# Designed miniproteins, single chains, continued (3): the designs that were tried, part 109

Each design is a single chain, and the fold is of that chain. pLDDT is the mean over its residues in the fold that is shown.

## One batch from the design tools (miniprotein)

Design m11776
Fold by ESMFold2-Fast:
Structure m11776 (fold): chain A 62 residues (1-62)
Amino acid sequence: SSQVEQLVRQSVQLVQQAREHRRQGDLEGAQQYVQQGIEVAHQLQRLSGVDPSDLIEEMERI
């Protein structure tokens, strides 16, 4: 669905933003993007039934 496609694109953007903020030393900004990414992973699971573990683990490593 278009909603699943939007959430997948959003998850990629959130990972990129979290990594960039971490690289710049903005730990608070990075953590906010990590939290948003975890929420998107749970939304993707509810809509598509896909296991969110890989995305959550990727976000937690940032």
Scores: mean pLDDT 83

Design m11777
Fold by ESMFold2-Fast:
Structure m11777 (fold): chain A 99 residues (1-99)
Amino acid sequence: SYLREQLKKIKDYVDSNVNMSDIDYEKLLEKIKNLSEEEIEKAIDYLMEKFGLSRYEAEAIVKTLLENRGTPYTPTIMEVLGDDGIIKLRYYIIKELNL
């Protein structure tokens, strides 16, 4: 599917641009828990622009990674990104948007 192809590109991108050793995971999780509706919308818009995602696909990624909410796409997102890819993408979004 198109989403699987885009998720593979996203995974390859964060694997190339994010080092796991730079991530303070506790601090990252605290930032995610405190994201406002405006910051969530900013993340959706960014993923659409950066990775050519539809709004529905970007919303599914943001709900899965930043809002801890299940979507019909969540199993595919989790499978393609894997544990490290999920952590790296969370970190990448927060860092790039200065959230």
Scores: mean pLDDT 88

Design m11778
Fold by ESMFold2-Fast:
Structure m11778 (fold): chain A 102 residues (1-102)
Amino acid sequence: NAEKEAEELLKEYKTALENKDWQKVFEINRRIDELPEEIRKKVYKEATKIALDYYKKTSKNPFAVELYERITKDIESGKLEHKVLEPTEEMIKRAEEIYKKL
């Protein structure tokens, strides 16, 4: 049951990204969090790869494409553990610095 649900969630995730349905993307991420730990780890890894492939294909910035390819390779090599992309403290700090200059 959980493995079938995981496969369905990954298909829905890819479709939601292609349709730019961000509400559905957030809903699917919450449903992934409810899966058993071993299945959840595998699904997060695959979902992150799907998201990075989407961003790589849709980005017009060549530096961003190289960054996405590097992240994808790090996930495949096990250097990055399963994780949904969340803002890092560095990203938050940079945003605060930009807002302070406005």
Scores: mean pLDDT 67

Design m11779
Fold by ESMFold2-Fast:
Structure m11779 (fold): chain A 65 residues (1-65)
Amino acid sequence: EIEKAIEFFEKRLRELADKVSPETLRKAYEALKKIIEKSFKLTPEQKERFDKRADEIIAEVEKKR
């Protein structure tokens, strides 16, 4: 379940990175995190794990820009 949330976030973030400015991307990933947490009904522990991995993915995407 957590893996599916992470996979969905990564796919969406990579799509957005190609289409929007870095400023818009920063706003978009905050909104995406909230949407995914609600859609996948993550527990507090799952949210913590997801948030940590999401931050790592964001850092990798931003570094390549």
Scores: mean pLDDT 74

Design m11780
Fold by ESMFold2-Fast:
Structure m11780 (fold): chain A 70 residues (1-70)
Amino acid sequence: SMEELRRKAIETEASLTVMAMLYYVQGDFQKMQEFLKLADKINEAYDKGDVKSLEKYMKEAEELINQTLS
């Protein structure tokens, strides 16, 4: 549903932002930028109603977050 997609997008964007701040604390500015850029892409796709791009970026975000959680 659109409500589930909206909730998941908000949660994913928040998670990416938190991970970016953790990388900032570690001095990894390149990883910080990577996470923030992906959060921006999710936000833009959501605002444009581009469901296909939104689903793509959310999958990329899930993979990136899972790679970070060691």
Scores: mean pLDDT 84

Design m11781
Fold by ESMFold2-Fast:
Structure m11781 (fold): chain A 79 residues (1-79)
Amino acid sequence: YRVTAADGTVYEARDEGIRPGDELVEERLILVPFKTSKGTEYALLLLRVYRRDGREFASLVLLGSGTPEQLAGARVERL
């Protein structure tokens, strides 16, 4: 996966443990706030839910860190 932020910053991540038979059910880009000595920063995470034989498996991938402004209008591309 490749995510392009509004400022042109690119984040790339690879899937681990996904098999060709798994169906992608849901994909969400989420921001998780965390406190630092310099104020509030955000972790950019890609949440994916896959289904096989009626069971769902969740994958959560850390793409990087950023601000809400950098991630406004971010685009997700499958590689």
Scores: mean pLDDT 68

Design m11782
Fold by ESMFold2-Fast:
Structure m11782 (fold): chain A 90 residues (1-90)
Amino acid sequence: MLSEEEKELIKRIREALREGVKEGLSAEEMLERIEKVAIEHMKEYGKELSKTSVELLHKIREIVLENPNMSGEEFAEKAEEVIRETEEKQ
């Protein structure tokens, strides 16, 4: 099962995706916001991200690397699928 810290990171990532879509951000701009969220989360908890959180962020980054011209809406849909799969594995 996901830890409370992992659940909080997922919640913050979902919020960044939702706000990014509302603002009309590109996939790359939304990824930048997610990376900042992860850094701030790590600072707030005073420790490194879990293996599960690192793997989640890696998969989200791979979405943009595979198609950097992807729309923010398409990125949000693919990122949500990756998040869902992460939740189902744990």
Scores: mean pLDDT 82

Design m11783
Fold by ESMFold2-Fast:
Structure m11783 (fold): chain A 63 residues (1-63)
Amino acid sequence: GEVEENAKSALEAYKEAEKIAEEGRAQGGEAKVELLENGTAKVTIVIDGKEEVIEIKGKPVPV
């Protein structure tokens, strides 16, 4: 149902966020991934003291 579709969307957002985080780490940076309640995956990357925040919007997972 819709819950399963939204869960898959959130998982795909998290998967893309992890890929971006891995690329940041490969450049010698530090990266953190957080999955938010609204299904958004948040990536924080720090390279040479420069902080960048990237949000990948997924569908909200109903509780």
Scores: mean pLDDT 73

Design m11784
Fold by ESMFold2-Fast:
Structure m11784 (fold): chain A 59 residues (1-59)
Amino acid sequence: GEKAAKSAEEGARKAGARGGAAIAGMAFLDSGYDQVEAQRRGLEGPEEAAEAAREGALF
């Protein structure tokens, strides 16, 4: 239903923000710097981090 779709959309958005920081953790062995940047972006705002992941971080 409509409520289920909205919950899934918000869940995916928030998961994307946290996922971005986790993916940066994997890149720690390569640069470390990207991990710090991704974590700071997540701390600034989960919505901003999720939007970045949707618009380009996962492209």
Scores: mean pLDDT 52

Design m11785
Fold by ESMFold2-Fast:
Structure m11785 (fold): chain A 76 residues (1-76)
Amino acid sequence: SLRSQIIELLEELIGAIEKKDYQTALEFTEEIMKRLVSLGQGKLGLEFYQKITEAIASGDREKAIEYVRDLKQKIE
């Protein structure tokens, strides 16, 4: 399902952030946003993209991971 794909991408995103692979992290964040838009959760998707992009830009890895875990709980 589309929700299962989002959950998988969220787990991969945590891994990319922990590895400091921010290019891959931003690619996963964009894919998560696009899938949330397709689920009718466009506002949530855009807010998630903005939060992750800002946390990565500020070097706040812990905050980025927190946002990913929060979204995963909402989708699960």
Scores: mean pLDDT 87

Design m11786
Fold by ESMFold2-Fast:
Structure m11786 (fold): chain A 63 residues (1-63)
Amino acid sequence: MIVATAPPAKPLTPLEQAIVDAVGDDPSQRDAVLKAVEDAVEKGYLTEEQARAVRWALDQRFP
């Protein structure tokens, strides 16, 4: 289990914040959003650093 306990190097961008907000308080949406973020990195729409920031923010909401 990789626990991202350190905050991201910079604040979330509007895109990253929108992704986190899309999960709301429903943990079932977390896995779908995480998979979409991984696909976006593979397609070049997000950097690995941005994906890591989103994963960290989701871990703070759903520890």
Scores: mean pLDDT 69

Design m11787
Fold by ESMFold2-Fast:
Structure m11787 (fold): chain A 68 residues (1-68)
Amino acid sequence: LREAISAAAREALELLRAGASPEEAIETFAKGLREAGVPEENVEAAARFLASLPSREQQEQALEMAAA
């Protein structure tokens, strides 16, 4: 589970660094979590948390921490 979350976070982070929108990166992260078998309630909570972060830089930092 942790490895799958890390992989999903890494993919989302790469999209953000490549210039994708935060919405696109968050959707990619959510998709990865669903594929890993994370309950939909938890996927929605994680996506809302990332969307609530004040800046793109903080979103990138949160994804970096999840990818580690």
Scores: mean pLDDT 80

Design m11788
Fold by ESMFold2-Fast:
Structure m11788 (fold): chain A 80 residues (1-80)
Amino acid sequence: SKELIENLKKVKKELEELRELVEKETDKEKLEKYLEGLERAIEELKKIIEETTDEEAKKLAQENLKLAEEIKKLIEEKLK
């Protein structure tokens, strides 16, 4: 739907902003909170990919999933 596409574009912007925050963050407690939020977002994006019949929404959700997984790996590396 149009609303889903608009929401996915908003999620992309929020993930890009989160990536910049994570790149600068050294506080492990904040990184752990970001990780929890990302894990929930990843789960929701996977559901959208499985359930949506809208090809544009599916592609946006897949792009957002890739970005979220890249941010998750960055957080996991920082938490070592």
Scores: mean pLDDT 88

Design m11789
Fold by ESMFold2-Fast:
Structure m11789 (fold): chain A 101 residues (1-101)
Amino acid sequence: ERKKEIEKKAEVLEKLNEELKNSDKEKIKEELLKNKTEDNKKAFEEYIKRAIKILREVAEELGKKEEVLEYLEWLLEVGKILGVDEEIIKEIEKEKEEIKK
């Protein structure tokens, strides 16, 4: 009945699961830190907001709590260096605590 929505959700979760496994996060970090523009900061803020919503499901549905916590720590580190909004930093820290429970 909701086949397309389920398929789209599964694709997003699988993509994030692959991102958690890959060293591509280090390359992304390097590229973001090399170009510390306001546009990159805002783009990363939107990426964090999107990622937080999906990462909870990756942790719960795929049993990847440790990998999700490592990814959230990476988001927190890069976000602090880029100077993203303090409220976004607080959301990452809150999500880490919720997943640790």
Scores: mean pLDDT 69

Design m11790
Fold by ESMFold2-Fast:
Structure m11790 (fold): chain A 67 residues (1-67)
Amino acid sequence: DGAALRAAIAAFAQQLQNQLGLDEAAVRARLEALIAQGHSLAQARLLVYIDYGDEVTAKIRAERAAA
């Protein structure tokens, strides 16, 4: 584990919170878990987009249906 890797994880999690309203702590935990499983940072980021893309889409659909 390196400070640069931890900073990159934190920056990406904060970006997703700011752009998509995702929980920064949850995104960081998911990225750290994927990297611990042997995924590269690039692979972990792609998998997070896949995981949270479905949640974001579901939230948008729910908000639209409630209007």
Scores: mean pLDDT 76

Design m11791
Fold by ESMFold2-Fast:
Structure m11791 (fold): chain A 89 residues (1-89)
Amino acid sequence: SMEERLREAIENAVEVAEKHGYPSLARSVRRIGELALEALRSGDVFELEVAIGLLGIVLGVAKVINAPQEVIDAIENLRKIMLEAQKEL
């Protein structure tokens, strides 16, 4: 299901960020991911778009601070799944 794919992508992005020593980034990704998950469950298109926008900002910050490519890739994959979830609403 889309909810399962979204949850797996959130957990992966959080774990990859934590593994590489970016706990604040991991916390931001988890909060934004949970917002997206709640939006998907409630059918709230606006809340999902807000989550996607916020994740875009976090992704930009990760690139500016030269986070490892594995961290950037995990966040980009999460954003891709959020965009796919938006198409289902």
Scores: mean pLDDT 90

Design m11792
Fold by ESMFold2-Fast:
Structure m11792 (fold): chain A 55 residues (1-55)
Amino acid sequence: MEENIEASYEAARLEGRRKGLSEKDIEELGQKAGETMKAAIDKMEKRRREALERA
């Protein structure tokens, strides 16, 4: 799970860097990608864990 957040962040940064974006733009892209992935994973994991615990 945590690795997916890091992978998303790193992939976005690598793509931006490859396209010649500034470090600031690359960082912003990575940060947004990581935050989006973290939010999605956190919600899904919490709901799944609750279902499993209460089942």
Scores: mean pLDDT 76

Design m11793
Fold by ESMFold2-Fast:
Structure m11793 (fold): chain A 71 residues (1-71)
Amino acid sequence: SAAKAAFVADANSRLTAGYQAETDARIAEEVARGKAEGLSPEDIERRVQELTAEGQANAAAGSAKIEADVA
């Protein structure tokens, strides 16, 4: 239905924007913290990669839940 399609599209748009903003903020915090703690560039980069992967996984899980909830 048009109502379900509109809901899914809006929900996915909001979810993607939310996870992107959260991931960006978390990366900035961990980079600042890592520098303050004297972590190596390699350790900081590893944490950035982990947070990026976590953000992507959270977005994917959220999208799957939205689709399941409207099925």
Scores: mean pLDDT 80

Design m11794
Fold by ESMFold2-Fast:
Structure m11794 (fold): chain A 94 residues (1-94)
Amino acid sequence: SKKIKELEEKLKKLPVSEEYAEALKELGEEYFKKGDLKKALDYYADAAALYAQLLGEDSPKVAEALENLGKVYEKMGDLEKAKELFEKAKEIKK
């Protein structure tokens, strides 16, 4: 994918930043669309961790990243882990 290649090249040039975390999230979305669930999981997890570091554990962007992780686990058939992630995201949005 041209989009994946552009995002991977962008990550090589960006400092640790909210823009870096956004690019990780977009890579997660692109790999999820391709059905590469392992790479989608890794990129969404990295985005969640970086958003938590930069914005705090209770930020709306962390909640969004946890919802994206939940969707990956649901697609993988891990419904218990998906439920945990969706509930944690809901608590943050409270």
Scores: mean pLDDT 86

Design m11795
Fold by ESMFold2-Fast:
Structure m11795 (fold): chain A 94 residues (1-94)
Amino acid sequence: MEEVRRELEAAIASLEKAIEALKNGDVQTAARYLVAASIELTAALYLSEDEEVRKGIEEIRDLVLKAGQALDDGNYEEAIKYLEEAVKKARELL
């Protein structure tokens, strides 16, 4: 659980930095933090043996994917909404 917790905490930090970057109009920095968060969430998923935790991580990954799609569409408000929901779900797994 400690290794999973560390990866989830890293993902939360990356997602929060992506949200801040988007609110400041820095799409390139936000995209970099979304990539970091995706890597960290994938690590948490593969380290986790708990089915409920794995399901939660997959739901967070889906929200990050939707945020990335919203960014590609230029819909920054929708991207921020998905990322804020992802942070909330990640905190619930801690």
Scores: mean pLDDT 87

Design m11796
Fold by ESMFold2-Fast:
Structure m11796 (fold): chain A 64 residues (1-64)
Amino acid sequence: MTVEKTVVMTLKADSKEEAREKAKKMLELAGKESGAEIEIKEMEVRETEEPGMYEVVAKVVATS
């Protein structure tokens, strides 16, 4: 049975594209540090009330 995890991150970026790129890098780094293989299945980027702040919701599969 596949193990899925939902990760929510709030980060500063100049655009939704930059926020998505930063989130991907953070997830890849976290996987490498933990010795787990992380696959991103879904990623949603939302603007917040604060300009330049984005909420990223990612569904990931972690395999260790």
Scores: mean pLDDT 78

Design m11797
Fold by ESMFold2-Fast:
Structure m11797 (fold): chain A 96 residues (1-96)
Amino acid sequence: PELSEEGKRKREELAPKFRELADAIQEYIDSSDREALMKALEEIARRVERLIEEGRPDEEILKEAERLLENSPVLTPELKEALLEIIEMLLELGKL
């Protein structure tokens, strides 16, 4: 991954949060339909990626991500909150 010095430092500081989210997703998969969950996550990721490529403001990207997460019947409120936080962190890293 091509990151600036500041981006590398922030990535290292955020790594524990990414691992915590991965653990939460793993627990959810073990207790739920993994196929439906993975499909929902893929769809959200694709749409967020498109908005980033279009150069839309972070506020608009976060609003659309929140809407997609809220409209997903597969995700728990806790997962929706964690995923939105991760998207926010990724957008911040993209500025570096």
Scores: mean pLDDT 67

Design m11798
Fold by ESMFold2-Fast:
Structure m11798 (fold): chain A 84 residues (1-84)
Amino acid sequence: TVEEALEEAKKKAAEVQAKLKEIYDKLSEEEKEELYKLLEEVQEKIDALLNAKTDEEKVKAAQALVKKLEELKEFLEELEEKLK
């Protein structure tokens, strides 16, 4: 359902936000540049979700957002490993 897809996106967004809060101040300038590019892509997915008109479009947009948030989370986890 649309609600289930949105809830999944919300959970992934919270996980990403928590990881960003933990590691952001430890990132290099180059790593922050890569992060900003991924955040721009996430924003594009959020905009697509907000502009979706039908339940089908909302589900597809929410799923695309979840996928992009998972990519961002993996990127942040790789950065965190370098900080250990």
Scores: mean pLDDT 83

Design m11799
Fold by ESMFold2-Fast:
Structure m11799 (fold): chain A 65 residues (1-65)
Amino acid sequence: SLQEVREAATILIQDKYVDPETEQKYIEILKKASEEQKKLAIELIKKAPDLDVGKKQRIIQALEA
């Protein structure tokens, strides 16, 4: 759903999780989204000013795979 996509993107951007399993869970939610929803999530992640650049690149690469 759109709500799940928005929540997943927000959690990844906030970067308050400590375990790689949580990151993978939210990446998988975004990967199952429609192409339009994935593009929206990628743009939100790209625009996140406080998200580590390396982490940002890793997440975007995973979503584009």
Scores: mean pLDDT 79

Design m11800
Fold by ESMFold2-Fast:
Order: C-alpha cells, then sequence, then structure tokens
Structure m11800 (fold): chain A 77 residues (1-77)
C-alpha cells in the first residue's frame, strides 16, 4: 500500500534523527491516514493523499522531529 510505504520511509527517517533510544516514535498507516504516535502524546493524523500530492514527505519528517523535540530535549552535556 502506498500509505504503508510512506509510513515505513518516514519511520526510518525519524529513527535516523532520533538518537535517544528511550524515546519511542511510531508511524503507521490506516487507510488513507498516516498516524504518528509519540510516547505520552496524543496521536496525530495526516492525509496521505495530500502529503503525496504536495510532496510534503520530507517536510513532514522534519516537522514531526521538531514538534516532538527529539533532539531539542537533550540538555547540553
Amino acid sequence: SRAEELAARLQERIAELNDDPSLKIEVSAEGDTLVVKVSGEPETRYSVSEIEALGLGETLVRLIAASTAIRGRRHPP
């Protein structure tokens, strides 16, 4: 499924940005909906058709990483 392929690609990209193994972020597909689940946060849903039509896949990866503050949650060493 196109939605499943997109979800898998986004999951891999997010995993590359997330260097904290304790932080769980899962991306899955339900029909035409992309579901993003972050530990402790409510699920966020996106239209797969619209993401593909607008070419927002890469932008969505960066937006999810930024909104979950994956890297931003690390205090200075």
Scores: mean pLDDT 66

Design m11801
Fold by ESMFold2-Fast:
Structure m11801 (fold): chain A 110 residues (1-110)
Amino acid sequence: RPLSPEEREIVDKIIKFFREELAKLDPNMSDEEILEQLKKIFEKVADMLLKEIVERGLSMEEARRVIELVQAKFFLYLQLEGFPDSLLEKALRIFDEIARKTLQRLEELR
């Protein structure tokens, strides 16, 4: 199923924010420093996703679809910035944990 206009608007808003934050990162930082900054960015994204999903009244299925697309686009942009696969794998694990907690919190708010 193609994304609804509401799902697209949330994704576009989040991706714009992520790209702006990613542009501020120095890739010459240590892997640990980059992962700490990415974790902070992902936590801010989770807060934005939670707010938008709740305010717009999205279903859990729609929320999962939005979060999955956001995740896919985040890793595409990190890969385009030239981050090594080992760092991408660690970032993926951090985002997966944050996404899981966000989905749990969304279920609790229903």
Scores: mean pLDDT 83

Design m11802
Fold by ESMFold2-Fast:
Structure m11802 (fold): chain A 95 residues (1-95)
Amino acid sequence: SYADLLAKVLEGDESVVEYIKQKMIDLLLEGKEASVAELLIMPLIWVIASKIFGLPVPKSWEGLNPEEVAKKAIALLEELGYDVSKAREALEKRF
């Protein structure tokens, strides 16, 4: 799930980096096939991953606070019906 993916990013699990890169490529090239969750959540996960793993972001995104972005991503995932318990635990341990 996207909530489990966010938890792994917050834990610093580098094994998810290639998966996140592929999902963003798919979103940018095939956005018409993306779910609402992918369209809303993947950019937020990318911002968080950029701060943790050093991934490139547009200059306009460089000033975003990763803790605040992660809190908003968790709130949005919960509204979309995901179990965010693991992501919350990972957030508390990281920040």
Scores: mean pLDDT 79

Design m11803
Fold by ESMFold2-Fast:
Structure m11803 (fold): chain A 99 residues (1-99)
Amino acid sequence: SEKEKLIKEYKDQALAAADEMIRVAEEHDPELVPLAKKARDYILKALDSKDVEEGQKYLAKAGEIIDEIVKRASPELAREIRRLGNDALTAAAQALKAK
């Protein structure tokens, strides 16, 4: 259905942004990669949640980790992580709301 296609598109967008966040961390500050992967894991848990409230709690945890990455990163990397993290969290939230 069109609704199922839209949900899949949002999920794909969320994971693509999270994967790009990991790639950018690998390129510029490899020490931040474990945090970037942890944020992606919480985004994946949110997307796999059957309950919107549970999914939103996982997205909140992902957001906290993204904030930690931004705090530790150089200003240039912090801007990229913030943008990619926001894209991932926004897309994941849209996927949850569309269910």
Scores: mean pLDDT 90

Design m11804
Fold by ESMFold2-Fast:
Structure m11804 (fold): chain A 96 residues (1-96)
Amino acid sequence: SMEKEKQLREGLEEAARILKELADEEGRVTQEAVQAVVDKGLELEKSNPIKAAAILASALLAAEQHGVELSEEQRKLMEKGKKKFFEALEEIQKAR
């Protein structure tokens, strides 16, 4: 649906914004940036679950690409978000 696509886009944009704002002097993703994105995802999980999933999936991808060490709690939350993100993408693709 258009609403699901909008929530995914808004989630990706919000995650990118937070990661950029909290980047180091060299533009690298920091542990503080990853935690802020996780916190934002958790804040939205009940009200906007698809947007939350996009935010958490983005945090995981960024952390892995930049070699940021994740706690077990962060990894578990992000992996859950990644699963929900791909489920939402599949639903959107099947509706086309």
Scores: mean pLDDT 84

Design m11805
Fold by ESMFold2-Fast:
Structure m11805 (fold): chain A 116 residues (1-116)
Amino acid sequence: MPASEALPAGVKVTSAGANPVKLGEPMTIKLDLSVAPDAAAQAAFDAYVEKINAILSTIGQTLTVTITGDGPMDVAATYALMSRLALSLAGMEPDEEVRKKLLELAEELRAKAAAL
């Protein structure tokens, strides 16, 4: 079941690929955000995209996320965005082990966002 609407308001998601719920298919998510992350927010974003890709690579999947725009994005907003992305990916994931890891990552990110 696709969970394409789990992202916060102002985020436009365009997925590329034949079927995002099939194992082994590359998944590209395009995020259209009117934001320009600072160095800390960008570093957090990059680190968590890598963590998601480390989980997905175990089943041959790849995630690519592109942010475009202007205006500030802080670390808390980055953690909240990445948490919702991980949760959305978990909802589409048929592999139980990968889904569990994505849900754990989403909860970690949610807690980090709430702590800021």
Scores: mean pLDDT 66

Design m11806
Fold by ESMFold2-Fast:
Formats: structure tokens, C-alpha cells, sequence
Structure m11806 (fold): chain A 78 residues (1-78)
């Protein structure tokens, strides 16, 4: 079973915290790359418009750990 986790309005949220569009897009790409390195071959992370989407066949605990890492990256940039 695939666990789908969506961070909605990521780029818009980063811009609302004072980042430019270019800075927000770079942060979103950095998050994507860091998540991608931790995924299994059948797992996916993608940016779809303003949203970051993670689809994983691993445990919910694994997805929660990724969410914590993402939150930490966002907090370091704002």
C-alpha cells in the first residue's frame, strides 16, 4: 500500500514568510533532493505546482521522519 503525504502550498507559504519566488523554489527543490536520497526505488517525491508530494511504500513512521526533516529545513530558511 502506498502512503501519500502532501505538503500543500509550500512555495506560497515560503514566500509569505519573506522569501522571494526564486528563493522559495530553491528551498522546495533542496527539500525534494534531500527526501529523494532517502527513498526506495519504488517511492516518489515530486513538486506539482505549489505542492510537495511524497508517495512511499514504507512505514508511516518513515514518512513522519521525512516530515520532521522537511519542517527543520523550512525553519532554517525562515
Amino acid sequence: MVVRFVIENLISTLQSKGLSKEEAEKVAEEIKEKVEKQLDPNDEVRIEGDNLIIESTRSAAFVMDLAIEIAKIVQEKI
Scores: mean pLDDT 79

Design m11807
Fold by ESMFold2-Fast:
Structure m11807 (fold): chain A 73 residues (1-73)
Amino acid sequence: SDSEVILEVHGLLAELIRSPTPNEEALEKLKELLKKHPEIVKPIVKDFLEEYGELFRERNPESLEELKKLLEE
């Protein structure tokens, strides 16, 4: 269901921002969800980066750049 995808995406984004190192597993899961559900995942990632992008850059800049690339595809 859409609600399950939404909750999983938010959980993965929260995991990525809390980690000071790149979480490759969380990034790959997010990429898979984007491929399967782009209309759901893209708006959530965009909104997350609008709210937390600066904090994310401070804590985990490599993961931030990967998330930005996902929005371009």
Scores: mean pLDDT 80

Design m11808
Fold by ESMFold2-Fast:
Structure m11808 (fold): chain A 60 residues (1-60)
Amino acid sequence: GPAAREGARRAAASRTGEEGAAAQREAKDLDPSNAVGLDRGAATGSRAAAASAAWEEAKG
């Protein structure tokens, strides 16, 4: 139902943010310049996921 879909979307958004932090740490060990890009990418991905969920709810 809608509650289950909402929970899944929120879990996906949260997971993206946490993955971004982990990826940033790994990238920092290899190339600090790329770590900055990964941090921005994670933030953008998280917001995009939330916006996508809101758009689907509004459209539906």
Scores: mean pLDDT 55

Design m11809
Fold by ESMFold2-Fast:
Structure m11809 (fold): chain A 67 residues (1-67)
Amino acid sequence: HMTEEIWKEVELALYIIQAVLAEKAGDFKTAAEYYRKASEIARELGRTDLAKEFEQKADEYKKKAES
């Protein structure tokens, strides 16, 4: 699915952008949500290391939102 893969790459990029914008705004709950979504798409694309990195960021920002 060439088209499917391209759209997943676009979706990944958009989720990363939204996560970074939320992070810079101090909206840790939204940052955690978008990093989690980015991790899921990265995993679907076979980018295991990237998925793990975003999963760790999502957990970190979730903890910050709860503090």
Scores: mean pLDDT 84

Design m11810
Fold by ESMFold2-Fast:
Structure m11810 (fold): chain A 90 residues (1-90)
Amino acid sequence: SKERIITLALLHIAALSAELEVMKRQKTPISVIKERVQQELDKIVELAEKLGLKEEVQALVDKLMDAIDAGDFDSAFAVLNEIAELFKKA
């Protein structure tokens, strides 16, 4: 159902946010963070596609990856929250 897809997406986003906070605190190399985050974002984009939100979510995913590449974790968390808000409004 639509509600199940939204719930799964929000759980993936929450888990990724927590993992990103841990990686930030541990000073994990940006290259390692990027690979791990991309793997989870690919799953989130697949869920967005099922809701007709692929294009909007992909734009935010690209912005999130740019923020991580720049080491701008505050912007990365803000974008991750924007992705969650898109799913909540679906």
Scores: mean pLDDT 90

